Designed miniproteins, single chains, continued (2). Designs and how they scored, part 85

Each design is a single chain, and the fold is of that chain. pLDDT is the mean over its residues in the fold that is shown.

## One batch from the design tools (miniprotein)

Design m7144
Fold by ESMFold2-Fast:
Structure m7144 (fold): chain A 86 residues (1-86)
Amino acid sequence: SKEKLEKAKEYYKKGEEAYKKGDLEKAKEYYEKAIEELDKAEETPEALLLRAKAYLNLAEVYRKLGDLEKAEEYRRKAREALEKVK
């Protein structure tokens, strides 16, 4: 749905803003919310690319928070999403 993709973009931008300010917990929350909205959206190339970016940024947030297992999980998910883009 168009509304879900738009909401995902908004959460993604808020996540980037929080990350730049060093608020890792807030960045994590916003990237996770972006992914939740993408799970409800159609898997268009645009949605898959945004999903990959959100996963990659979330992986970096988890790494900085010390959760290396989740960081690796989200890096893997980002690669899988990128492989679906045509």
Scores: mean pLDDT 88

Design m7145
Fold by ESMFold2-Fast:
Structure m7145 (fold): chain A 79 residues (1-79)
Amino acid sequence: SKEEEYKEFAEKLDELGKRAKKAYEEKDLEELKKLLEELKKLKKEIEESDLEEEKKEQLLEGVKRLEGQIEKAIEEVSK
């Protein structure tokens, strides 16, 4: 169902966020870069999904927030 698809995307986004926090704490630059690529793939999947536009926008705002956090983490860890 579309409701199940939304939950699956939300759970994937949450898991990526948790992995990003751990990678930042461990200063794992390779994992942070990998997570950024996985997040970009998730963004495309959300955009191409049959979800209601409002639900897509909610998920994509979460993606945008996490992408910014990972990009900052990469910059900090790379110094």
Scores: mean pLDDT 87

Design m7146
Fold by ESMFold2-Fast:
Structure m7146 (fold): chain A 95 residues (1-95)
Amino acid sequence: MAIPPVEALIEELLKLSPEEAEAFVRAYAAELLAGMPADAAEAERYAVAFLGALSQIAEELAKRDPELAAAVERALVEVAGRVGARLAELRAAAA
């Protein structure tokens, strides 16, 4: 699977500045969105799994580096919006 272990992602993010971590999360999310299944139901399960992983990463970062966690959380809000838009497109195409 293309999704690295949560702990490996946390260690990579801890090496970055807040700005670099925000850019990393946006780029990583773009790759995951590009790999999203075309079937709306399967895409929804996929989205739940990777948003869950990103939320867990943000929670663990908040315990180790609150400033870095804040930058990641800002990127996650934008990512959640893009995921929602993509799922809406897939649902419309399935109708």
Scores: mean pLDDT 77

Design m7147
Fold by ESMFold2-Fast:
Structure m7147 (fold): chain A 111 residues (1-111)
Amino acid sequence: SEEKLEELKKKGITAVLIVAGSDKKSQELAKKAKELAEKFGLDVEIVTGSKVGEELTEEEKEKLREKLLELAKKHEKILIAGSDGKLALTAKEIAKELGIEYEVTSLEELI
């Protein structure tokens, strides 16, 4: 939603990391969230998990770490937006380990 994105920008969020399952619904939500966030001037990165409700693989976690570190070089505060609560939790824990300042939301709440 446009109102939610404006609120997040006022809180100092300048980037969004989207963590989405590989299912059609999650991918469609991720695409809509990316398009809307980019329209509001946010930097957007997407990481796709192999299956909905499953843990990210070690390779996917490494990719997630790399994208979080790249965003943190340019942005003081990052939004983590998940298509699934478990994927969002994994991204949150990695961001916390890296010392990145973050907020967490669902993809549905962004659109």
Scores: mean pLDDT 82

Design m7148
Fold by ESMFold2-Fast:
Structure m7148 (fold): chain A 82 residues (1-82)
Amino acid sequence: SEAEELAEKAKELLKKAKEAAKAGDIEEAKKLYYEAAEYFKKALELYEKAGDYEKAAEFEKEFEELAKEVVKAVAEAKAKLA
């Protein structure tokens, strides 16, 4: 489905953001994180519009867990530069 395709893209962008942060590319990590957030919003809207609240909730939890990993990686990268 379109919602599943957008959800997969959002998660893949977070994975790339984490890799960029670990490499010290904070600007690239932030850009990818922002792009992931846009796909996240679109995917959630499509799941909710379809009445697929269980898939919406599952995707939200998965995205939040990945997003926390990115935030942690960015914070660790910033600490090394300070």
Scores: mean pLDDT 86

Design m7149
Fold by ESMFold2-Fast:
Structure m7149 (fold): chain A 58 residues (1-58)
Amino acid sequence: TSALVLQGLEAAGQAVKAAKAGDLATAREYAERSRDLLVEAGHPAAAERVLAEIEALI
């Protein structure tokens, strides 16, 4: 797994954690970072799925 994929998944985890804590601004920031990293890593479909799942928590 590339470093970009790992960083993207870590950002997604932080976004979920922030969303569950009610920190919507932080959740959105990490969700966007996760999307950008996963797109750069060549996984745009995974990026869209992760963003949609996080947005469903907000």
Scores: mean pLDDT 81

Design m7150
Fold by ESMFold2-Fast:
Structure m7150 (fold): chain A 69 residues (1-69)
Amino acid sequence: MIFNPSEEEQREAKEAAEELIREAADPSLSYEKRVALLVAARILASLIGDEEVRKELLERIRKVEEELE
């Protein structure tokens, strides 16, 4: 099974992932809410065909996850 999103869909996925990562970085949110946002961001990042962009998003997600530990 191959999901081949358009450049437009990939841009939207990137923007959505960046927004979710930003929201997840808010320490006023519950642990459960922050984890849910990071999971959603990882799913969106997986839709991005650009390897460098995907790696950058995953690195940002990892940094927020480290703050939750």
Scores: mean pLDDT 79

Design m7151
Fold by ESMFold2-Fast:
Structure m7151 (fold): chain A 65 residues (1-65)
Amino acid sequence: SHMAEQLRAQGVELVNEGMEAYTQGKYQEALSLLDEAGRLFREAGDEEGYEKVLKAREIVEQKAG
């Protein structure tokens, strides 16, 4: 559906913003953006997108903690 495609596109944008925050050392901001992306991918039914968010969160968490 158009709605699912729009949610997926927004999720991709948030992943890009989250990884940009990560490269700037803004780990808490990166995690928040990735969490929002994960919610959008779940709502869109994009399981592969959600799994990529989980892997990105692991990378950020290893640096933050």
Scores: mean pLDDT 88

Design m7152
Fold by ESMFold2-Fast:
Structure m7152 (fold): chain A 95 residues (1-95)
Amino acid sequence: MYTATASLTVTAAGPQTLEVFADGDVDKVTVTVTDSASGATSSQSFSLKAGETKTVTVATSSSGDNTLTVTAEAAGPAGVAMVDRTSGKAAVGES
């Protein structure tokens, strides 16, 4: 199985609107939010088809840096991209 990972950090508290895109069919995409101050994590999982964009909302805290990580697991090579429309940050990962 091929794994692509993309990560970005946001310091703003509140809901973040993420657009997640894959350039190949991916069996499982996991979006994880980690609060670096507390170590608390939350995650959501879904699948993506090649060229599909999924919009997900995640919550960040104000207690420190929040790491947003997208991990894509696929049967073949596939890249994943994440755009946080709330912060304007983006990240790309390759398998």
Scores: mean pLDDT 79

Design m7153
Fold by ESMFold2-Fast:
Order: structure tokens, then C-alpha cells, then sequence
Structure m7153 (fold): chain A 79 residues (1-79)
């Protein structure tokens, strides 16, 4: 359980770092496709982080998933 949660969080951190790099590049070029890709990577990272909470047995995971899904939908609509 703890090892799986740690692995999922490590993967989430790597995806967030990539999303941040794409956001910076998108700001430099104005490329909407890069903004969209950055949002999708950030969304995937968020899902992995919530999955890590679920793997750890955190009862807040269900509410976190709902909030994450709402934020992902809003972010996708913005790009």
C-alpha cells in the first residue's frame, strides 16, 4: 500500500514537471496545442495523486476525485 502510493506520487510529480515545461513553452510560442497538452498532463498527474490517496486508504480520496474532475473540466474549457 505505502510503496504503491509512493510510486504513484513519484509518477504524478514527473508528469507535473513535464506539464510545467510545456506551459512555459506555450507562453513563449502562443501555441494552443501546447497549452492543451500541458492541461492534459496536469490532469493525469492529479488523477495519479488521488489514486495514491485511494491506495493509502484515505477517506477524503472520493471528494478529492470529484473536485479534481471539476477542475480538469474547467481547465479544458479554458484552453
Amino acid sequence: AAARAAALLAEARALLAEAARLYERAKETGDEALFRRAVELAAEAGRLAVEAWEAAGDPRAARARELLDEQIAAARAAV
Scores: mean pLDDT 79

Design m7154
Fold by ESMFold2-Fast:
Structure m7154 (fold): chain A 62 residues (1-62)
Amino acid sequence: MKLDKLYKAIADYKAKKPDELSFKKGDILKVKEVVDNDYVKAKNLNTGEEGLVPIYYLEEVE
């Protein structure tokens, strides 16, 4: 996973914890930090919100 790269959400996700980010399929997210093998910290460019995102919901835009 590359920092400051754009990714597209491949499915809807509803945050389970306050530190997680909710998003909809097709939302564009900018990866800010790699937290571990399963999560990144990202900003949703459609909403302006930032939080933890499971990496398997993200597809690289280019």
Scores: mean pLDDT 80

Design m7155
Fold by ESMFold2-Fast:
Structure m7155 (fold): chain A 62 residues (1-62)
Amino acid sequence: SEARKKAEEAVEYYKKALEAEKEGNLEEAQKYLDEMQKALEEALKLDPAVADEAEKEIEKIE
C-alpha cells in the first residue's frame, strides 16, 4: 500500500539521520529527520495504524 511505502521511507530516513549524526554531520541529520517526519505524516493521513507501527519501529532503533 501507499501508506506502507511512506512508512518504509520514514524508517529509512531515520536510519540515515542516525548515520549522519554518528559522522558528526548534524546538518545532514536534521535534513533526514525532517524527511522522516514528512513521510510519517503522509503515512498517518493514508493509514494511522501503519504510521503507528512505523513510529514504534523507529523507537526501537538506537
Scores: mean pLDDT 83

Design m7156
Fold by ESMFold2-Fast:
Structure m7156 (fold): chain A 75 residues (1-75)
Amino acid sequence: GPLSLKELLTRAFKVLKEKGATEITVRVAPEDVPLVQEAAKEAGIKANVIVDPRLASLSDEERANVAVVQAAKQL
C-alpha cells in the first residue's frame, strides 16, 4: 500500500540530511506537527514547523509532498 505520512517524511528528511541539510522549514497541517517532529528527530535534522490549517483537507501523500518540496527549496 502507499507509505504513511510519517514514513514518507522520514525517508525524505533522511535524503535531505544526506545532501547536507542540517535544518529545514516545513509547513504542515496542525494534526501533523507531532509526526513531522518525530520524522525530523529520526532523520537527525532540525525542523522549524509552520502550521497551515488549509493543508488539513489534503491527502497524506499531498501533505508530505508539500513539506518535502518546501524543505528541498532550502538546499
Scores: mean pLDDT 76

Design m7157
Fold by ESMFold2-Fast:
Structure m7157 (fold): chain A 65 residues (1-65)
Amino acid sequence: MEELEKIAERAYERLLKETGDEQVARAVSEAILTVAKWEGLTPEEAEELADRMVKVVVNEAKARA
Protein backbone atom coordinates (compact mmCIF):
# COMPACT_ATOMS: atom_id res chain seq x y z
CA MET A 1 0.00 0.00 0.00
CA GLU A 2 2.75 2.47 0.95
CA GLU A 3 4.67 1.52 -2.23
CA LEU A 4 1.63 2.32 -4.40
CA GLU A 5 1.23 5.67 -2.63
CA LYS A 6 4.88 6.52 -3.31
CA ILE A 7 4.43 5.62 -6.99
CA ALA A 8 1.42 7.96 -7.16
CA GLU A 9 3.42 10.71 -5.38
CA ARG A 10 6.25 10.40 -7.93
CA ALA A 11 3.72 10.57 -10.78
CA TYR A 12 2.20 13.70 -9.18
CA GLU A 13 5.62 15.41 -8.95
CA ARG A 14 6.50 14.48 -12.54
CA LEU A 15 3.13 15.68 -13.87
CA LEU A 16 3.41 18.95 -11.92
CA LYS A 17 6.88 19.62 -13.38
CA GLU A 18 5.85 18.70 -16.95
CA THR A 19 2.41 20.41 -17.09
CA GLY A 20 2.59 23.06 -14.34
CA ASP A 21 -1.05 22.21 -13.56
CA GLU A 22 -1.75 21.06 -10.00
CA GLN A 23 -5.34 20.03 -10.84
CA VAL A 24 -4.17 17.76 -13.69
CA ALA A 25 -1.29 16.38 -11.59
CA ARG A 26 -3.65 15.60 -8.69
CA ALA A 27 -6.41 14.08 -10.87
CA VAL A 28 -4.05 11.82 -12.82
CA SER A 29 -2.02 10.71 -9.77
CA GLU A 30 -5.26 9.94 -7.86
CA ALA A 31 -6.52 7.93 -10.87
CA ILE A 32 -3.26 5.94 -10.95
CA LEU A 33 -3.53 5.14 -7.23
CA THR A 34 -7.24 4.22 -7.51
CA VAL A 35 -6.68 1.88 -10.48
CA ALA A 36 -3.62 0.27 -8.84
CA LYS A 37 -5.56 -0.42 -5.62
CA TRP A 38 -8.74 -1.53 -7.46
CA GLU A 39 -6.88 -3.94 -9.78
CA GLY A 40 -4.49 -5.14 -7.04
CA LEU A 41 -1.42 -4.20 -9.08
CA THR A 42 2.10 -5.05 -7.92
CA PRO A 43 4.49 -2.12 -7.42
CA GLU A 44 6.14 -3.01 -10.76
CA GLU A 45 2.79 -3.02 -12.58
CA ALA A 46 1.80 0.25 -10.87
CA GLU A 47 5.08 1.89 -11.97
CA GLU A 48 4.39 0.79 -15.56
CA LEU A 49 0.84 2.20 -15.36
CA ALA A 50 2.12 5.48 -13.87
CA ASP A 51 4.81 5.84 -16.55
CA ARG A 52 2.29 5.23 -19.36
CA MET A 53 -0.30 7.62 -17.87
CA VAL A 54 2.27 10.38 -17.36
CA LYS A 55 3.54 10.01 -20.95
CA VAL A 56 -0.01 10.15 -22.37
CA VAL A 57 -0.90 13.28 -20.36
CA VAL A 58 2.39 15.05 -21.19
CA ASN A 59 2.03 14.20 -24.91
CA GLU A 60 -1.58 15.46 -24.88
CA ALA A 61 -0.45 18.75 -23.26
CA LYS A 62 2.24 19.14 -25.96
CA ALA A 63 -0.24 18.37 -28.77
CA ARG A 64 -2.58 21.09 -27.47
CA ALA A 65 0.21 23.66 -27.19
Scores: mean pLDDT 81

Design m7158
Fold by ESMFold2-Fast:
Structure m7158 (fold): chain A 65 residues (1-65)
Amino acid sequence: NLKLAEELADKYAPAVADAMKTKGAIKGQELARKLAEQAAKEHPEVDPEVLYTLILMKATELVMK
């Protein structure tokens, strides 16, 4: 469910963006992976790879502002 993945990515992106700004890109990616895997366990209809990609895209946009 792409719509649910986008909603979850919007929810988690600010925390990942903060980690990217304060701890660096690698730590941000690690947090995004953990959040995507955790969310996919709760929502089996969500692909964790799709969610991970959406979280990183949205977080990167927030970092650039």
Scores: mean pLDDT 83

Design m7159
Fold by ESMFold2-Fast:
Structure m7159 (fold): chain A 97 residues (1-97)
Amino acid sequence: MSEEEAEKLGKEAAELGAKGTPEDGKKAGELAEKAGKSGSERGAEAAGAAAMAAGATGGKEAGEAAEKAGEAARKSGSERGSEAGRLGAGGGRNAAK
């Protein structure tokens, strides 16, 4: 996946999470996890932001997907992606309870 494709995927995930339903949040988290795992720095930054949006929708499945996406962004090696991913993973973990 190219850096541009990974960033686009992360942005699509954030837009989906912004819809605010748990179903959209779950899908947003799944797309964000793919962006975070892409190896792209820009994709990881977008993935961290999308993980925060996905976690905010509520619901156990959305929270679990947001936690996985946040952890992927955190492990990406991007400093901004790692910080946003840490916040997204924590929010997702809390929502998954």
Scores: mean pLDDT 76

Design m7160
Fold by ESMFold2-Fast:
Structure m7160 (fold): chain A 60 residues (1-60)
Amino acid sequence: SMSIKDYLTSIPGVSQVLADQLIAAGITSHQVLKTQSPEYLTRYISELSLEEAEAFLATL
């Protein structure tokens, strides 16, 4: 089993900073991440555009 931070940083394009921001936004499991809307992610993570958030979630 991997920690959530180890999982997030294993995703292509996810930096340590982005992983920390995802965790701070309440994304503490693989299932929670996969069920988020792109609009939710862009509200809490300023580094992601709506298109980037949609593309990111589609790769999971």
Scores: mean pLDDT 75

Design m7161
Fold by ESMFold2-Fast:
Structure m7161 (fold): chain A 82 residues (1-82)
Amino acid sequence: SELEELKKKLEELVKEEPENGYLWRLLAGIYILLGEEEEAKEYAKKAGEIEGQNPEEVFEGLKEAVKNERESILEQARRAAE
């Protein structure tokens, strides 16, 4: 599926740019869309740590964004995966 392909590509990108909190947020968002909340929470924590934000707030914010802005999250992930 597209979500599995984006997941794999974003996993490669965060290995290349481990300090890029934006990529960790996108990866967490894709994991939320896949229903893999435990892993999504771990990646959201990494994004929060990098960006100086509360990890729980990052995860809750991503769940809300995925719920209300699914297509925006997907377009951002597609763009990053180019």
Scores: mean pLDDT 85

Design m7162
Fold by ESMFold2-Fast:
Structure m7162 (fold): chain A 71 residues (1-71)
Amino acid sequence: MVAEASAEDIAKGARDAVESAKKALEAETDEKKKEKLEKVRKLAEEALRAAEAGDIEKAYELLKKASEELE
C-alpha cells in the first residue's frame, strides 16, 4: 500500500491550507494579494475534496498549484 501516513499528511496539509488561506483573505486589504489568496483558497479546497475522496495524487497536485500561485 502507498503510505497511509503520507496520505494523512497531505489531507492535513490541504485542511491547513484552506484554513490559512481563508484567514489570510479576510485579513488582506491589497487587491492583488487577495486575488492570489482566492486562487490558493480554491485550489486548497479542491485538494481537500480530493483528499477526502481518497485521491491523494490529485490532492498533492492541487496543493502544488496553490503553492505556485503564491510566487
Scores: mean pLDDT 76

Design m7163
Fold by ESMFold2-Fast:
Structure m7163 (fold): chain A 59 residues (1-59)
Amino acid sequence: SAYDALLEARALAAEVGDPELLAELDELVARYASGEIDEAELEERARALRARLRAALAA
C-alpha cells in the first residue's frame, strides 16, 4: 500500500540522514495532501524513493 511504502521510506530516510531525501519525502506527502497526486501515484513515487534510499545505504 502507499502508506506501507511511505513508512518504509521514512524509516530508511532516517537511517540515511540525508536532508534532501527527507525533504523530497515531505514534498511528496504535501502533494498528496493537497490533491495534486492520487494514492496510486503516491505509492509509485514512495516506492521509487524507497529504492533510491536502499541504493544509498548499499553504496
Scores: mean pLDDT 79

Design m7164
Fold by ESMFold2-Fast:
Structure m7164 (fold): chain A 83 residues (1-83)
Amino acid sequence: SAEERRRVEEQIRRFEEALDGLEAYVEEHAATDPSVLAEALEALRRARELLRKLREVAPEELLPRLEELEERLRELERRIEAL
């Protein structure tokens, strides 16, 4: 339904905002504060689980956005691992 699609789109939008915040947090603090790495890894674990659940309910037209988010999570994890 249109309402179900809207709810999934809203969840994806909130996810994108949360990921933007996490990326900024890591960029600003991770090089100077080891506790940020632990917090970021926990946030990545939770984000991965949420993204997996979003993929199960998302209509096909939203899948490319979820794929982009998966790539962003992978890149962020790579950056954290390089620190």
Scores: mean pLDDT 84

Design m7165
Fold by ESMFold2-Fast:
Structure m7165 (fold): chain A 94 residues (1-94)
Amino acid sequence: SKEELLKKVKDPIIKVEGNKVVISFTIDAPPEEVQKLAEEIANYLEDELKKKGFKIKSVSVEVRGNKATITFEFENEEQAKEAAKFIKSILDSV
């Protein structure tokens, strides 16, 4: 379920860097599943952002050990700040 996916996100940190939102977290999963789960979380957040009308210019996912970093790029800093608030509300909902 969506709730089970988000429960694997541990200690999320959300930063706004110009027109980008950088989300860093630890994934509570076996090492062989971390990359796949990071990509599934990124896809879920991208779909939720698109449903809210956010225009996403790029998405990147980086995994180092059990730590994941997802970067969303937006048109401008104002859009990035609003997107960061929305992402925080999703992650805080579980």
Scores: mean pLDDT 86

Design m7166
Fold by ESMFold2-Fast:
Structure m7166 (fold): chain A 70 residues (1-70)
Amino acid sequence: MKEAARIAAASIRAVGLEIDLERAETLSREELEELLREAREVYKEAKELGDEKTAKRAEEIIKKLEELLK
């Protein structure tokens, strides 16, 4: 059940990042860089756990944040 708990945690983090991303243009560069770091951590965790759905969501968040930070 440790694996299932990690999958649930990663999925919840991805949802939170998606909500924050909806207001990304109002966030500071420092806040956007922090979200990018969290999104990369969620992506790595999801890939390690084989959660392709959460990994895809995290990848999309990463791409949007990288676009905002350029």
Scores: mean pLDDT 79

Design m7167
Fold by ESMFold2-Fast:
Structure m7167 (fold): chain A 78 residues (1-78)
Amino acid sequence: TEVSRKQAERYYEQGLEALKKKNYKEAARYFMAAGNYYYRSGDKDQALEYYKLALEAAEKANDQALVSAAKNQIETLK
């Protein structure tokens, strides 16, 4: 639980740094990883927020595969 939360925090920070550099594809991947850690920990609300961040970054990257992956995770949590 604590280890998973620390890992998710690291991925979130990496995603923010990627956004600052306008590396949207990398940002989307980091936010997906953070969302996956929260999902595995049972924190669906946090997972949903990170998958939404991943979707926004994937759309900016114009990466259809990442857009689909993020949308599928969001739909799974509804």
Scores: mean pLDDT 85

Design m7168
Fold by ESMFold2-Fast:
Structure m7168 (fold): chain A 66 residues (1-66)
Amino acid sequence: SIIEKLIEAIKRAYEATKNGADAATRAALQAELKKLEPDAEKNLKELEERLKEMDEEVEKEADELR
């Protein structure tokens, strides 16, 4: 559940910054997530795979946008 919530939070933040904020805001959100969830290190492998899947999904959606 924590991993799912983290991924969803990142996705929403990414979508918001992708349409309005600069890369600086996106980087700040990523840094803040790492700071807020030290427990993420415990599930680092799972979180890493989930983040990669999210990145792939974002790129796939960008590809679909033509």
Scores: mean pLDDT 62

Design m7169
Fold by ESMFold2-Fast:
Order: structure tokens, then C-alpha cells, then sequence
Structure m7169 (fold): chain A 70 residues (1-70)
């Protein structure tokens, strides 16, 4: 795996973990939105690919939607 591919995979794994933990902890939609925004900003700073950023954005939007549906 290249360094770039490794970083992309790590950030996807972290996004899944953060979304799952946030939902399980009962975070509000507002808290999840702010966490997601900070996570995307951090991923972009670390050179994660645009394709992977889009995947992470989709994952975090799904988490936000589930939080709104509580």
C-alpha cells in the first residue's frame, strides 16, 4: 500500500468508528454535524483523496440522518 492509500484507509476506518461511537453515545444532530465538519477538515489537511473525502462525507451524513430520526 502506498502512503496515500494507507492514509485514505485509516481515515475511512476512523470515520466509521467516530460515527458509530457518536450515535451510540446519543450525541445530538448538532454535535454530530460539528464533529463531522472537523473530521472532514482534518482529513483534507492530511491529503486524503477527494474520492475518499466523498465517501467519508456520505458516512457522516448517514450518521447525522440517524441522529435526526431518534
Amino acid sequence: MSEKEFNDEVFVALAHMEAALALRAGLSPEEIRELGKRFIDEAKKNGVSDETIKEIERLLEEALERARSR
Scores: mean pLDDT 80

Design m7170
Fold by ESMFold2-Fast:
Structure m7170 (fold): chain A 64 residues (1-64)
Amino acid sequence: SMAARLERTRKLAREIVDDLERAMARAISEVTGVPLAEVERLFREGNSEAISALTAEMLKKLRE
């Protein structure tokens, strides 16, 4: 059914977002030196300002 297909798509989208957030948290931690647990906490809390700042710092270090 269309409803079952939509629910499967929503589940897949959630799994993809979770995987991307985990990968981004690990990358930020590795490059910036901020503890992984702290970066993961910021993602869980939805602290977009702190995440954006750390992402910018990570990108700056990668471009050095």
Scores: mean pLDDT 85

Design m7171
Fold by ESMFold2-Fast:
Structure m7171 (fold): chain A 78 residues (1-78)
Amino acid sequence: MEKLIYLLEILIYTAKENNLSEEVIKLFEEALKAAKEGDLEKAKELALKGAKLMSEETNNPGVYESTEEALKKILEEI
């Protein structure tokens, strides 16, 4: 759980520092809220949606791929 919360907080921080859209920030904030409430399915779906939009806004598909891999590893430990 702590690793998932930390990853989502870093994603929110990174999105804000890089002036990404409010939609990206909102998706990661909703994912963080879902994770804190124990809704891991919703947290994963929202985080991946945010990462996909982030990869599109930055024109870097590696952002989505690395986020998906990190989420899979963290969720397998829970």
Scores: mean pLDDT 81

Design m7172
Fold by ESMFold2-Fast:
Structure m7172 (fold): chain A 81 residues (1-81)
Amino acid sequence: SKEEELRAQIEAIFELFATIVKRVRPDYVIPDVSGLSPEEILEVMEEMAEELLADPRTSEAEKRLVEDLVRAARRLVEELK
């Protein structure tokens, strides 16, 4: 279904996002998003992105990628309307 396909894409975006988080903050505990809706996964990503974008250990390239991943997830959530 479209919902299942969009969820799979959002989960893939979250996994890539989590990889960046772990590189910048190795001791960070990544939240389990498996039971969350796409909208809830986006909310978790936005909260984590705020922290990551403020972290001086995050490179300029990683900041751009984080912003791009959040925008991509937001567009997918909007498609569910």
Scores: mean pLDDT 84

Design m7173
Fold by ESMFold2-Fast:
Structure m7173 (fold): chain A 63 residues (1-63)
Amino acid sequence: MDKEVIEALGLIYLGIGNYLERKGDFEGAIESYEKAAELFRQAGNQEMADEAEKKIEELRSKL
């Protein structure tokens, strides 16, 4: 699979996570951010993976 396609999927899951976070669905947002982090790691984009993991930690602190 092309790295650009994997990164695009990661961005989609980040968007879903942001949407769910705004709705107050923190558990759903965490799941979406976890998928985003995995996709960014697969694409070799560690910076975006770290950003997604940071979001997960922030949301877990609110649960």
Scores: mean pLDDT 84

Design m7174
Fold by ESMFold2-Fast:
Structure m7174 (fold): chain A 98 residues (1-98)
Amino acid sequence: MSMDQQIMSITDLVIRGNFDEARRRRDQMMSQSTPQQQIVVGAVMNVAMSSTNRPRDDVDRLRDFLISQLQKLGVSQSLIDQATQMMNRVISMIDRSR
């Protein structure tokens, strides 16, 4: 299964409230990821796992905070852009489920 399909599948589990299975699949995906992919996946999954019990504005603030942290850690702009696009997709998916 592609990384995008795995992220969407985990996000669906989060939306359904199946946090234990979502965490298991996140950890499995992280173990199969390159260090650069782990940065992207880690940020995206942090947003996904934290979003269901929060208003959209709070989720957007979390996204912006995580982007700021990646910038401070010296992560490349291309990886930050990839993480941002994936976070926005996940946020949109969760928001539409409300």
Scores: mean pLDDT 81

Design m7176
Fold by ESMFold2-Fast:
Structure m7176 (fold): chain A 89 residues (1-89)
Amino acid sequence: MAPLTPAQRAARAALARAVRDLGLTERVTYIQATISADGTAVTITVSADTQAAAEAAAAELGAAVAARHREAAPDLDITVTATGTAEPP
């Protein structure tokens, strides 16, 4: 496997912490996250039983990832895009 850059490691750590802290696995049916090769962009897709629940969970997760990343890597910039859907991808 290719080694992770510091930016990729920071993004992955922020995502893992946010998912754990929010307990989303009990409120959503599916979470997919993709981190860019340079670690500067995170794209999150969340599915839940309703569109409103999916969008709310996506917004919570996106905000939590951005906050965790700012705490762990304040010198690195990140763009977080979070989308909620009522249907699995």
Scores: mean pLDDT 78

Design m7177
Fold by ESMFold2-Fast:
Structure m7177 (fold): chain A 90 residues (1-90)
Amino acid sequence: AERAAEGAEAAGRGAAAGAARGTAAGKAGGGVAAVGAGVSGLLGAREGGNEEAGEEALEAAREAARAALAGDAEGAEEGGRRAAEAARRG
């Protein structure tokens, strides 16, 4: 769970970096990184058997992806942090 949470936080930071670039390619890369945060969160929740935490992680990753595609680095990083917290609760 903790390792999955660390992965989600790292992916969120990658999404923020992509968003901050402001290019179409950077924003798309940020979206991909946000998907990684969701996957990490889901894996952490599966270790604990907590389906609710898994859904929270995926929802946070969707918010991070939308923020990254919009060029919102702060929102992308926040979404990654929320996915990590959901993974820790799993």
Scores: mean pLDDT 71

Design m7178
Fold by ESMFold2-Fast:
Structure m7178 (fold): chain A 76 residues (1-76)
Amino acid sequence: SEAAELGEKGDPAAVERLIALLSDPDPAVRRAAAIGLGRIGSAAALEALRRAQSDPDPEVRMAAGMALRGIEELLA
């Protein structure tokens, strides 16, 4: 998927695109975007991932929480 490929790419353009995909109508896309942002580990994703923790889909909330925690650990 696009989100999985962007998560492997890891550049700033990939981060911006993945943040946009957190607003996708498909929960599978939003979940993959959260996972991708967690893999990249960019602090630029922190605000978007905090919002994604309130997502209606429980799998998206879980992925966002895991990604957020991983990025916060990298910044500590």
Scores: mean pLDDT 84

Design m7179
Fold by ESMFold2-Fast:
Structure m7179 (fold): chain A 55 residues (1-55)
Amino acid sequence: SEEEELYEALLRLPGDLAAEFFERAVEAVKESNGNKEETRKRVLEIARETLRRAE
């Protein structure tokens, strides 16, 4: 799936971008008040932004 391909691409990120992705993902979980669907949407958006910067 597109989501699985995004996650696979994230595994190949440089350490700096991987660390930034992780920090932003943690904040997304915090901001979503435990809503799994909202967290998923925010994490995917962060993933897309991070991959865009890595190209």
Scores: mean pLDDT 77

Design m7180
Fold by ESMFold2-Fast:
Structure m7180 (fold): chain A 66 residues (1-66)
Amino acid sequence: AEEAHREGERLAAEGRLDEAAELYRKALAEDPDYAEAVGNLVRVLQAAGRYAEADELVARYVHFGA
């Protein structure tokens, strides 16, 4: 989970937003409670214009992240 998250951060820094989103999704598949990966995934999805996916992710984690 952490390794995939860090690779996602590297790709996001390079502007490779879609690839970064896939790495963050991989981190969440390995550890669904990885709160930092949720926030970073929402950020790159919004930056990529993928607002519907970002909104769905926020809705899913709002109840369980509290």
Scores: mean pLDDT 76

